# Designs tried in a protein design run: designed miniproteins, single chains, continued (5). Part 82

Each design is a single chain, and the fold is of that chain. pLDDT is the mean over its residues in the fold that is shown.

## One batch from the design tools (miniprotein)

Design m18837
Fold by ESMFold2-Fast:
Structure m18837 (fold): chain A 82 residues (1-82)
Amino acid sequence: SLEEIRELGEKAIELARQGKFVEALRLLFKAAELVEHPKRAILYIIGQTLRAIGDVLDGKPEEEAYVEAMEESLEFLLELAK
């Protein structure tokens, strides 16, 4: 459901704010399984994660980069679940 996807995504964002990036990604992948196009959702999350790694290499704090990746991924998952 939309609510379950949102709850998992919001929990993932909170974990990322705590520096628990792997745990955050696991929750996002769990949320991705609930959308109509799970493979597309998973690939999007991977893309955002790679972008976050690039941002960290460019000097952005890890917490900021991964939180942004989680937030953009959640928005995409919610659009796919409509």
Scores: mean pLDDT 86

Design m18838
Fold by ESMFold2-Fast:
Structure m18838 (fold): chain A 99 residues (1-99)
Amino acid sequence: GKLLLEAIALILEAIGLLIELEKNLISPEEALERAEELLRRTEELRARGLPDELVLKIAELVLKIAEKVLKKAEEAGDEELVAKAKELIARAKALIASL
């Protein structure tokens, strides 16, 4: 019940964040910070018994956001943001691999 509603909220937030990033309505730095928080909340929901199928869906969306941030950071020459995006990509992939 409650876990499912929280998961749906995270999925909607992640989709909205992807759209905002695609349309340049949000900075890559802010998008990465919000994606890191989405992954943290997903890990917490998993610990509370969220089904692996929903964890996978959110982690895949976070991975997609992080990969878009990486591309934008590389194009801008932002070495610090490149490193942070690669770290989030690795964390998201590790979570997916653990499912």
Scores: mean pLDDT 90

Design m18839
Fold by ESMFold2-Fast:
Structure m18839 (fold): chain A 81 residues (1-81)
Amino acid sequence: ATSTLTVEATEPGLTVKEATLAPGETLVVTVRSAREAHVVISADGKVVLDAVLPAGATLTVTITNTGDKPVKVVVGVFMPA
């Protein structure tokens, strides 16, 4: 199955969203930011993406759980003041 998680950063500060992927699930993460933001995505505590997103840009990342156990995905978006 495919799930979608959208994170929009419109104000300064930290936005965090989480999702759990069952075995065989795919998650499409879409991040949009009104201003430059630092994006960190982790799966089971391992960083899979660490990037700076330009103002007004959209970032799309696809994560698939190919294992036999659930995987916790954490998306953090930090927009400086």
Scores: mean pLDDT 83

Design m18840
Fold by ESMFold2-Fast:
Structure m18840 (fold): chain A 60 residues (1-60)
Amino acid sequence: YGAELLLASYIAAGDEEAKKVNTPDKLTPEDLIAASRAAAAKDPSFLVISDKVAEQATLI
């Protein structure tokens, strides 16, 4: 999965941190992990992604 698809999912969750990450020129694995943590803290049905998944997603 691409970083854009993962980020879109977190933004759809309505999380503030996920919306913030949508604006950077470059998505880093760190940004995606931060967004996933914020989403998971608000709704435990969202899982915190690992470094591996975030790294793969940012290779789009």
Scores: mean pLDDT 59

Design m18841
Fold by ESMFold2-Fast:
Structure m18841 (fold): chain A 84 residues (1-84)
Amino acid sequence: HMAYGAVLDADELAEIAAIESDKELQERINRLVGKKIKLSKEDIDFIKRAAADPRNPARMHLIFVVNEGGKEILLVIPDVDEWF
């Protein structure tokens, strides 16, 4: 699989959590990962919830775009220390 990702700092997470427009969020994520991907409403809602989660003290997230059988799938991993 080909994978693309970005590490988000606290300021970037705050910006993502403040975005109300699904289109603006999609464009922001595309810039962060360096690749144009189509985000579903479920992907957008998941990203917003992950970015706004106050339980993650580091507020660092990895966003991956994974190609599975020609389909691009977005993975958001909250707090790299919890998931790795």
Scores: mean pLDDT 60

Design m18842
Fold by ESMFold2-Fast:
Structure m18842 (fold): chain A 86 residues (1-86)
Amino acid sequence: SKEEEEIKYLQKELGLSEEVAREILRLRKEADKLVEESADDPANQEKVRELQRRIGLLMAEALGLPTEPLKQPDASWSTLAALLEA
């Protein structure tokens, strides 16, 4: 299935555990659903940002990166990208 392929990708390419990979997929699906339902809704935009922050925290923790920048309310994918490039 597409879900199992994505889990294997996260495990193989990023070295994540199956549990962490499944949680990341769950959060990504929730974010995708909110965008599909109402991308222009400010409440949905805030929820998507929170879900993206949680994904970033899980990835940072699994990779041993600093998590403090990702705990800020304004944290984004660009914050995680900067940590990965450092």
Scores: mean pLDDT 72

Design m18843
Fold by ESMFold2-Fast:
Structure m18843 (fold): chain A 87 residues (1-87)
Amino acid sequence: MSPMEKLIEKIEKEHKKMLEEVEKLIAQGKSLDEIKATIEKRAEELKKEIEEMAKKYNLSPAEVASLLALVDMAKKELLEYAEEQIK
């Protein structure tokens, strides 16, 4: 498995975990603001981890940008999901 494939798989796995966490917070009656704050914190942590791993794998700036864009896309999907479930 290439370094890029490993990092993409990691992002997909963490996205699934974040979705499960968001679903639990919604079930617990947490506010939209608290859920959004949780999504933002988890996405920021994931970005930091991906940047550190990308540096170790000597990935290009373009490859790093692509990986961070995947994290941003996952974050956007989770934020939209939370807003739809609470409205």
Scores: mean pLDDT 86

Design m18844
Fold by ESMFold2-Fast:
Parts: sequence; structure tokens; C-alpha cells
Structure m18844 (fold): chain A 100 residues (1-100)
Amino acid sequence: SMAEEERLRRETLAALRAAGASDEEIAAMSEEEWEKAIYRYKAEKLAIEGGDPEEAAEYYRKAGIDVTPEQVKEWLAKLTEEQKEELRKLLEEIRERAEE
């Protein structure tokens, strides 16, 4: 839906800012760069939330990142519980900023 697309765009904006992107850098992004940023956010969110690695890998590829489902599984398996909790807290902060 348009509401879901708008939410994803807001969450992607918050994620870019959390990653250290400046407002100037964000304002200079093309529609193609925005589409890739949205897919990257979708991939990372899905992976962090314990979703399907095949779906996460497909979103990474749409973001221009050549990754296999096996590589996604391997990355997740290497994360400690502390690292997973830090990523979940970051995702919560992104969602909170996007609700403004």
C-alpha cells in the first residue's frame, strides 16, 4: 500500500541518518539510489527479525549487493546474542525516529 511505501521510505531515511549519512548526502540521492537504499533496509530488517534468508538475499540483490541465501545464513550464524540485541535496539530506534 502507499502507507506501507511511505513508512518504508521514512524508516530508510532514519536508517541512513543512523548510519551517519548527512542531510546534504541524502538530499543528493537519485531515485535509483533511494530504491537501492529501501531494498537494503528491507533486507537488513528481515535478516535481523529472523525472516527468510532467501527473501533477504533477493532484497540485497535488488539493492545492488551480490549475496546468496547461504551467505546471509552464515552472517546471521556468526552474530552473538549481544550483537543480535544491539541490532534489534538499532531497528527499534529507527522505527521510533520514523514515527515522527
Scores: mean pLDDT 84

Design m18845
Fold by ESMFold2-Fast:
Structure m18845 (fold): chain A 81 residues (1-81)
Amino acid sequence: GSGLLSDEEREELWERVIERLREEGHETAARIAELLRRHRENPPSQRELAEELGVSVSTVSRALRVIGRVLREVLRELLAR
């Protein structure tokens, strides 16, 4: 974290990311984002996410790339004044 976001802004960011992933039909990415949000104090590894969701580590890696894209889009929107 760059320290540019408050805890409230971080929560809003994750909520919008998860909602947008669902709207775009990225269900696996949305589930991963929810798990990362829920377990932020001890975030699961890509392997643990793959085991939990019953998918390959490669699938998790691709989903994390999609999450990263949406995260950047939403972050830019939230930081626009």
Scores: mean pLDDT 79

Design m18846
Fold by ESMFold2-Fast:
Structure m18846 (fold): chain A 78 residues (1-78)
Amino acid sequence: ELDKLVEEVKKELQKRLEEAKARGDNITAKSIEEILNDDDAIYRIVANRVGREYLKTHSLEEAIAKADEVLAELKARK
């Protein structure tokens, strides 16, 4: 489920953001905040994760096609 993957990616980034803020790493915190505020960046991360999982059991061509399909679906939901 793509919605679950988007939520998971945002949750992971939010956790990393809180960790960066806790240690005073303003550069990392700012970079993560920028990604969290960019839906296209989140969609790309989700598509890449799906492609990498697909690559474990499929060809590189199939993995790329799956990543492109996921990215197109997420963008269409904008």
Scores: mean pLDDT 82

Design m18847
Fold by ESMFold2-Fast:
Structure m18847 (fold): chain A 64 residues (1-64)
Amino acid sequence: SMEEQKVLEIVDKLYEELKGQPPAVVAQELTKRIMEWAEEKGLSEDEQYLLLDRAIRYLSERLA
């Protein structure tokens, strides 16, 4: 979906911006950016949660 595509773009951008930072710092900033974006888009709490889960999974793959 367009929302999933945007979420993956946020992860990619954040990963490059915070390259070399501790994983906990990257994950915290990712959570903040995804939640802020989803709230601005007017997405439901359930949709926010699903997109955040997708983002965390994708970030974990990049950190492995």
Scores: mean pLDDT 81

Design m18848
Fold by ESMFold2-Fast:
Structure m18848 (fold): chain A 85 residues (1-85)
Amino acid sequence: ATDGSREQLYETLRELLLGMPIGPGLVPFSPTDTTALQRAANLAGEIARGVPVSTQSLEDVLAEARKEGDERLARIVEEVIEQRK
């Protein structure tokens, strides 16, 4: 059984946010929209469902990730924003 390590979660978020095809993933936790990581997971889920996500939403998550000191998430979101422009 795979619960998804934090590192695996970051890789899954990166692929989903970039719109890359991935196999059926295991969601380690449900997004509660209280942390940058949970917000990013929610946005990744919307992108996976084909829901349009604005660059502003990604920039908001990037700002929160930096405020929370989640450098790994900040790098992932920054890469996603750069790939969209």
Scores: mean pLDDT 68

Design m18849
Fold by ESMFold2-Fast:
Structure m18849 (fold): chain A 94 residues (1-94)
Amino acid sequence: MTIVEVEVELLPDRRVRVKIKVTTEKDGETIIVYLQLSSDPVAQPVAVFSRKDEEGEVVIPLTKDREKIYVQVQNAQTGEFGEKIEAEEVVRLP
């Protein structure tokens, strides 16, 4: 089972920093991380991880005052998608 942890930080210029940590069962598994905003019907690949406990960051512009951020991972060896994880945070713009 792949564990994905998501931390969201609001930036003052209507951007959000999304910090993603992926924990895999085995070292050397290639995991593709997809990010989806609730306003975007399409998930975008944002990172590729091949080590245990690997971490990445993405900075994204917000197009709406409120966005839900979803993260989903794919195992590149099997093609299987994990569960879509909601960060449970509605990003508010000032």
Scores: mean pLDDT 67

Design m18850
Fold by ESMFold2-Fast:
Structure m18850 (fold): chain A 83 residues (1-83)
Amino acid sequence: SHDDLLQRANAIAVEIAKELHEQGKSDEEVEREALRRTAERLVPPEKVEEATELLRKAIDSSLSEAERKAAQQALADLLAANS
């Protein structure tokens, strides 16, 4: 289901962020690299940029709730197509 795919993506992102913190990366570097590396684990190379942008939008507090939800749906669709 879409919820299962999003939950898996979140679990991977949390694991990667922890690894980057353990490597001594700054919070800003962790935010940038964790999203990209999460995308790299979930989609083929040609979809990494798209997945990274959707992951960023899904958590962007400056966006409306509707825009964040749309990004989450698009991300789940992309993950389903590449699973």
Scores: mean pLDDT 82

Design m18851
Fold by ESMFold2-Fast:
Structure m18851 (fold): chain A 82 residues (1-82)
Amino acid sequence: DKEKLLKEVEAYLRKALDALSRGDTKGAVEYLEKAAKIAGKVDKDLEKLALKAKELVSTGEEMDIAVAEIAVSSAITSLRSS
C-alpha cells in the first residue's frame, strides 16, 4: 500500500529531525537510511532526497546539517499536504 509506505517514510523523516534537534547526527543518519529504503519502493524523488540528506548529515558540517534539516522538513510538509 503506497499510502501506508509514505506514512512510514514520514515517520522516519520526523524521527530524523528530532534526532538532529538533539544533536544526534548518528541517529539522524540511521533514520534517514531507513526512510530512503522505504521511499525507494514508492517514490524515487523522496528516496533521492533522503539519501542526499543522509550524505549531508554524515559530513558533520553545521551548514550541511542545516541544509539537510530544511530539505527533510520541506519533504514532511509536502507529505502532510498531499
Scores: mean pLDDT 85

Design m18852
Fold by ESMFold2-Fast:
Structure m18852 (fold): chain A 61 residues (1-61)
Amino acid sequence: AAPVRRVVRLGPDADLEAIARALEAAFPGVQVLPLTEERALLLFGSPEAVAAAERLARELD
C-alpha cells in the first residue's frame, strides 16, 4: 500500500519527545515528527504501521 501521513493530537500532559522515541523504537518503518505547538505527532509510513503507531501513541498519552 502507498505510504500515508497522519497527525495524532496528544493530551496536555503527554511527553511528545518520549512518545516519539517510543514509537520510533517500536515501529522502525514509521517516521515521527513532533509538532510541539500543536501538541501532536506527525506519523508517516505504511497504513498498517501508522495505524499501530497511532494506537500506541494513544495508549502512552
Scores: mean pLDDT 82

Design m18853
Fold by ESMFold2-Fast:
Structure m18853 (fold): chain A 95 residues (1-95)
Amino acid sequence: PTPEQIEALRAEVLAILEETVRAMEERVTLSPEERAELEALIAEVKAAKTPLEVLIAASRAVELLLGTAARQGNAEAEALAQEALRRIVALVQAV
């Protein structure tokens, strides 16, 4: 992929993560520790230089969110996190 495609991929993935976190916070509570870890993973997405690096960082962020939803027993939040991962994988595969 071109640098422009990587920049577009990062922007789209970040938008999905931001949308997902916002929707999930309506249903589950992130601890300060989970929020700090999430912010670090979002920073890794922003710094990613390849589609694989974007996928790895974004997948880890979604795994954190999925774990939070599972611990709090919120099936709707789990579904939101799973859908975010599906959308992100599709975007990465398209470049």
Scores: mean pLDDT 91

Design m18854
Fold by ESMFold2-Fast:
Structure m18854 (fold): chain A 72 residues (1-72)
Amino acid sequence: EELKEEVRKAGEELRPRLLEYAQRMGIDVERVEKAIDEALEEGIKENLTPEQVRLRIVEAVYKLLKEYQKKK
């Protein structure tokens, strides 16, 4: 239970930074928010550590960035 709260806090600490980055790079902010939420849910289900969840969130957002950078 406590681990889930720490994982959520880690994701929420990253959220404003990733949303600011998305806005600057022209990525749909709503899609980035959804990717963060999905990565958090999956991390909680897999009982990942806060560090592992942070990595998954960053990787999910990075994939979105690459897809949007590919589009003109």
Scores: mean pLDDT 77

Design m18855
Fold by ESMFold2-Fast:
Structure m18855 (fold): chain A 65 residues (1-65)
Amino acid sequence: MQKLVASEVALQILAAEEGAKATVRKENGKYIIYIESEDEEAKKKSLEYAEQAIKDVGWEKAIVK
């Protein structure tokens, strides 16, 4: 089932609860997730949420900054 808008908002909320910021951007027709945090554990947990979102909606990849 397609839940693009809900998945983006859900990912942003889950990342924020861990202390990270998640942003979804469209580049060359593909969706890329950017994860930013000052805490490496928050980055790792948010990356796991991003990987689930990729599987659910078919986004391309996640990048940790």
Scores: mean pLDDT 76

Design m18856
Fold by ESMFold2-Fast:
Structure m18856 (fold): chain A 56 residues (1-56)
Amino acid sequence: MEDEIREKAKEIIEKENLTPGEAAVAVYRELTGRPATPEEIDRLMPIVEEAKKELE
């Protein structure tokens, strides 16, 4: 699951040139089909930031 989130975040950041926060919202919506809560975004942020770091 974490690796799946990271790979999705990498694709979204690369294609859309989003900030980590914007990418976290987009990843959650794509995987669940619903808007993310602030708590879910906070949970995803470390994974999304790691994905962005791997793209740099």
Scores: mean pLDDT 76

Design m18857
Fold by ESMFold2-Fast:
Structure m18857 (fold): chain A 105 residues (1-105)
Amino acid sequence: MEEFLQKLKELKEKNEEEWIDYGARVLLDFLKTVKDNAERVAELLKKMGLPEEVAEKVLQLIKDLPNISDEEAYKRVRELLKEIDPETREKLLAFAWLKLQIDKV
C-alpha cells in the first residue's frame, strides 16, 4: 500500500496526465479481474465510503467490458478519473490496487 501511495504522490506532483494514465491502467486491470462480480464490487465501494455516483460508473464500466475494446475501456476509465475529484480518485485507485494485491495471494 505505502509504495503504491508514494507512486501516486510522485505522479501527482510531476504530471497530472501521467497520474491519470497510471491510475487508468490500475483501475482497468482491477475491472477485468472482477468482471463476473460487478454488483458485489459496486456494493463494496459504497460500503468503503465512495460516492454512490462513482460506484455506479464503475459498475457500468464492468458490465460494458465484454462488449467494448481494450482501447475503448482504457479511454472510458481515463475519462472517469478526470471527472472525479482527486480525493475520490485516490480512494478508488487505492481500493483497486489493494484488490489486485489480494488476488495475487
Scores: mean pLDDT 72

Design m18858
Fold by ESMFold2-Fast:
Structure m18858 (fold): chain A 79 residues (1-79)
Amino acid sequence: LPSLEELKKKLLEFSGGRKYVTINQVARLAQRLLRELGVEKSVDEIERELIELITGVFGSFVSITQAASAIQKLIERYS
């Protein structure tokens, strides 16, 4: 399983070096990681689950730290 720091690094690459990512970008990364674990879920389904796991979503954006934590919790749910 990827570490919190590895997830933060991948999300930073997705953001182009910015501190914030969209829920859609986070869901796409989470979908890829879940697929590697043998779990198939749609991006839309993952977006709904991520929103439930993230506190302090502003519009459609989340911080890299919040996104990484949410992905880790989601993976733990399906591991």
Scores: mean pLDDT 78

Design m18859
Fold by ESMFold2-Fast:
Structure m18859 (fold): chain A 100 residues (1-100)
Amino acid sequence: EITLAEFSRILGRVMRELAAEARARGPEAEAAFRRLEDVVKRTVLERLGDLPLDTRLSRAEVEALLAAILADVHRRFPDDPLIREMAERLAARVREAVAA
């Protein structure tokens, strides 16, 4: 298990990495990243916004959050392959970091 504070640091780092990668790929990738950032911020606020920073998150709770992000991306942006690719990379990197 991981604290909400630790999870927030991991998520923030992964988001910064993806932002830099999107910027390097060009303006379409930056636009896709900004859409992903909006989805991530809304989902985090809805699920975790009222929780204290010392709240412990199980692996199952992290997986549920990532699944919600992926589902929202698929629902809102069904014809955008760039945001889907970025969302999948976000989920993979967060899973890897939380498992360490």
Scores: mean pLDDT 87

Design m18860
Fold by ESMFold2-Fast:
Structure m18860 (fold): chain A 69 residues (1-69)
Amino acid sequence: MEEDIEFAKRAAKVALNAGVSREDIAFAIAQLLLGRGHDRETAAKIVAEALGISLETARRYVDRAEAWR
């Protein structure tokens, strides 16, 4: 979990520096975490921590990422 949080934080920083929106980054990280076998709640917690957004907002991104599968 902590390793995934640090990975997500690094990925978010690189993408933000490249001008990618927070919404697009949150969605991309959510898709990646679900693809790695994380459940929805764990993925939401990692996204929330990595981007400094609310857990409720992060859950919405994870739900959208899951729906695209």
Scores: mean pLDDT 78

Design m18861
Fold by ESMFold2-Fast:
Structure m18861 (fold): chain A 78 residues (1-78)
Amino acid sequence: GAEEFARRAAIEGGYRLIKRAEEEGKPIVGQTLEVKNGDLTVVATADEEAVHAKVKLGDEEAEAAVPRAELEAALAAP
């Protein structure tokens, strides 16, 4: 459902924000990524603990948060 989609958006946006911060040597905290495609709008924002995603698709809205530690661990390991 919309909640699962928002969680996936937080994960994907979080990976992009983490990689951008690493490449630029900048803190991730307070960085925002916005994606708009047709009726889909995704805003991912990073804080010290989590990446938050707000998704709007037509009249549907959903939000999800994923811990930064979870995302960073996933990127550090295969």
Scores: mean pLDDT 79

Design m18862
Fold by ESMFold2-Fast:
Structure m18862 (fold): chain A 95 residues (1-95)
Amino acid sequence: SSLFEPALTAQQAKDDIVNSLNNLDIPGAEIKSVKVTVKEDTDDKLVIEISIDIAADNDKAANQAKIRITSIVFRLFARNAPAKETVITTKINIT
């Protein structure tokens, strides 16, 4: 049903990522910090680097958190791929 969606802006991407991750509930894991860095923002390309610090109770919870976060980030940007090339690098640091 979405025929047209505008290209995702760097600021909108930052806000959407922070809001989505702050509302994420992962059993046995807690998101401690989210850092979003815009590496490139042109009419042709958006490059974003996301660094996330997670505290996890065990390796299983850590892996589940990594999968959930990666899935959310992917979904947030999937809709904008046709309008503007978007490259996202996600770095997850687990304690």
Scores: mean pLDDT 72

Design m18863
Fold by ESMFold2-Fast:
Structure m18863 (fold): chain A 59 residues (1-59)
Amino acid sequence: EPGGRASLAASQGKDIREAAHNAAKAGGVSQETADYAASLGKDRGEAAFNAVIAALAGE
């Protein structure tokens, strides 16, 4: 499914920064874009979700 790899990679991160980095690698998005999207989340799960959405939209 769309973003499945990015979502899985993000879920393996221990913190917001690691989740964003993992999502960027899996989704083919730059680390900077993923980090920015993650910074808008209230918690680790929201941050990872935002990073995945940014990766899919930025394609």
Scores: mean pLDDT 61

Design m18864
Fold by ESMFold2-Fast:
Structure m18864 (fold): chain A 88 residues (1-88)
Amino acid sequence: SIYDTTTTDSLLADLKIIKKAPLPLKALYFKNIDDDMLKTILDYANKDNEVANILKSIVEGLPKKVRDKFLERAKKLLDDAAFNKLFL
């Protein structure tokens, strides 16, 4: 829908800013994000390949401890099929 398109564009713009941010600010963002907002990002990544690709690129660049915590949270918030589609 038109609402979904507008929301996807806004999320893509935000993720592009995060991708360009210094590593400590990227790590801080993913440490402080709540489960509701994280679930929203993951749901958009599951339906949009550009969101999925930029999110994966950011996550791969995170410090190991932050990345491992992110993947643990993502696995709890997604079903196995959705998690495997994004991260395997």
Scores: mean pLDDT 81

Design m18865
Fold by ESMFold2-Fast:
Structure m18865 (fold): chain A 76 residues (1-76)
Amino acid sequence: MSLEDLLTVVAGSRLDREQIERLLAARPALGLDDRTLGGAMLAIAQGARTPEELVAATAGTSLDLARARRLLELVE
């Protein structure tokens, strides 16, 4: 998923452009694929507040509690 696709998905949400860019920049270090990252960003944009909520929203992906916590730290 490109930055443009992710901006479309989270438009009008709780994530701003700078937060989206930080999450995309962290993707290689966290080993997340585009689908997992996109799902996590959508969940955060919709108001996910805990790592547990983020993992639940991305069920069936490679997102674990440790990576979910890291993504939430990046948007604070």
Scores: mean pLDDT 72

Design m18866
Fold by ESMFold2-Fast:
Structure m18866 (fold): chain A 54 residues (1-54)
Amino acid sequence: MEKDREKVRQAAKQMGLSEEQIDKAVATAEELIKKGVSLSGAIAASLYEVLREL
């Protein structure tokens, strides 16, 4: 879980998102992982949702 959170944060940071947007992406991805979504799928879905809200 800890390493997964860091990978989500790193991906969001590379996309130039703000700290608030990064935290939102991490929280969304964490919920998806708890529901059984893969790490890569959770990263993609959470980042897509944050970008869509822009």
Scores: mean pLDDT 77

Design m18867
Fold by ESMFold2-Fast:
Structure m18867 (fold): chain A 111 residues (1-111)
Amino acid sequence: EKTKLKKDIETLKKTEGSIEEKITKAVELVGGTQKAVEDAKKIAKKLGFTDKTDPSLIYAAAVIAQYAQLNGEKPSYIQLRFVAESMVNFGVISKEDAEKLVKAAYELYGK
């Protein structure tokens, strides 16, 4: 689990290209669908991600998008917080980044 997260993030650090290509690779690494790619790109745009954005944060956006797909695109705010806090606990992202990520995801999914 933690070892897979580290390997996935190292793969993203070595991935060249646009932010869109890096997001697509991150979603692929987490076993996500094309819809998860689209949602991760929307989250990235809301947060102002670029090709220079921390690969860990790009990976976190992909994890949240895939989690939303597994929940039929109806994840609650609490479920989104759970996923983001898990990534903080694994040392993937900061608490500040997790809060921004949850807010962006909730604006996308919380209707």
Scores: mean pLDDT 81

Design m18868
Fold by ESMFold2-Fast:
Structure m18868 (fold): chain A 65 residues (1-65)
Amino acid sequence: MTFSFKTTSEPSKEVDEITTHREGDTLVFTIKASSDMSLELTLDGHKASVKLKKGETGTLRVPLP
């Protein structure tokens, strides 16, 4: 399984916390932003993206192959 994780900002400065868990056939990433940011996740050709404001928690869902 191949995945990549991208942000428009430096992850170490823009993200307070990243957690991941599996929901059946979906991989779920929960991200807490430390500033306004955009995030894109790619997993085996499937893409998910979210825009977050400072202090906001966002969730990205990507289907597992």
Scores: mean pLDDT 66

Design m18869
Fold by ESMFold2-Fast:
Structure m18869 (fold): chain A 57 residues (1-57)
Amino acid sequence: MKEEEELKKRREIARKVMQLLIDGKFDEAIALAKEHPLAEQVLKTIESIKKIKEERG
């Protein structure tokens, strides 16, 4: 059941990344997102959210 564990880990990473973004912990979110199999998509989402918060100044 390695594949099932990997899919579960993927979902947990994505969820934790979103929580870190809500908390404003972008560095931790980026580091965790790099462990996701779809890191590029997750990092793109992080960058978009970060830009929105930066513009809110």
Scores: mean pLDDT 73

Design m18870
Fold by ESMFold2-Fast:
Structure m18870 (fold): chain A 93 residues (1-93)
Amino acid sequence: PLEKEDGERLRKEALELLKKGNRHGALGLTVVLATSQGVDSPEMAEVYLAFGKDDFKRGDYESAKKLLTKAVEIDPDNKEAKELLKEVEEKLK
């Protein structure tokens, strides 16, 4: 398993790639992060939120709901993830 510092670095790199529109590159780093730190790690909560926000902006509400649900399951105190999840659920009604 990777050290916590490597997990944090992978999270930051994945988020930066997503911000630049390189979703495929971000997904590749996310798979490495999930494999090394676990799919339910705190580092994965931020990645799920970021991908959920990207999918929400693109109108992919079903994918956004799945990702935001995971972010809330890992970090239930994350208000941004909870608020976006509510908006996504309203869009899917």
Scores: mean pLDDT 79

Design m18871
Fold by ESMFold2-Fast:
Structure m18871 (fold): chain A 76 residues (1-76)
Amino acid sequence: MDELSKITAENLLKLAQTDSAVRMAILGGLMLLKGDLRPITEEEAESLTDEEIEELVKEIEKLIEEKKKKGEELKK
């Protein structure tokens, strides 16, 4: 019930638009949430446009909400 998750997502979007390392983190997080554990390369991160970053953040938010409801797996 912490509003921090929404604030974090908004800050993550802003950082991702200016920093390639944050883009890599977003890609990695999305792949982890989808259950696809593969290494993310700098080439993939650098190829992302601002528009694609916004779409990725939205997907992550949606998957986080679904994962919280299921609560079945704890990944730390």
Scores: mean pLDDT 65

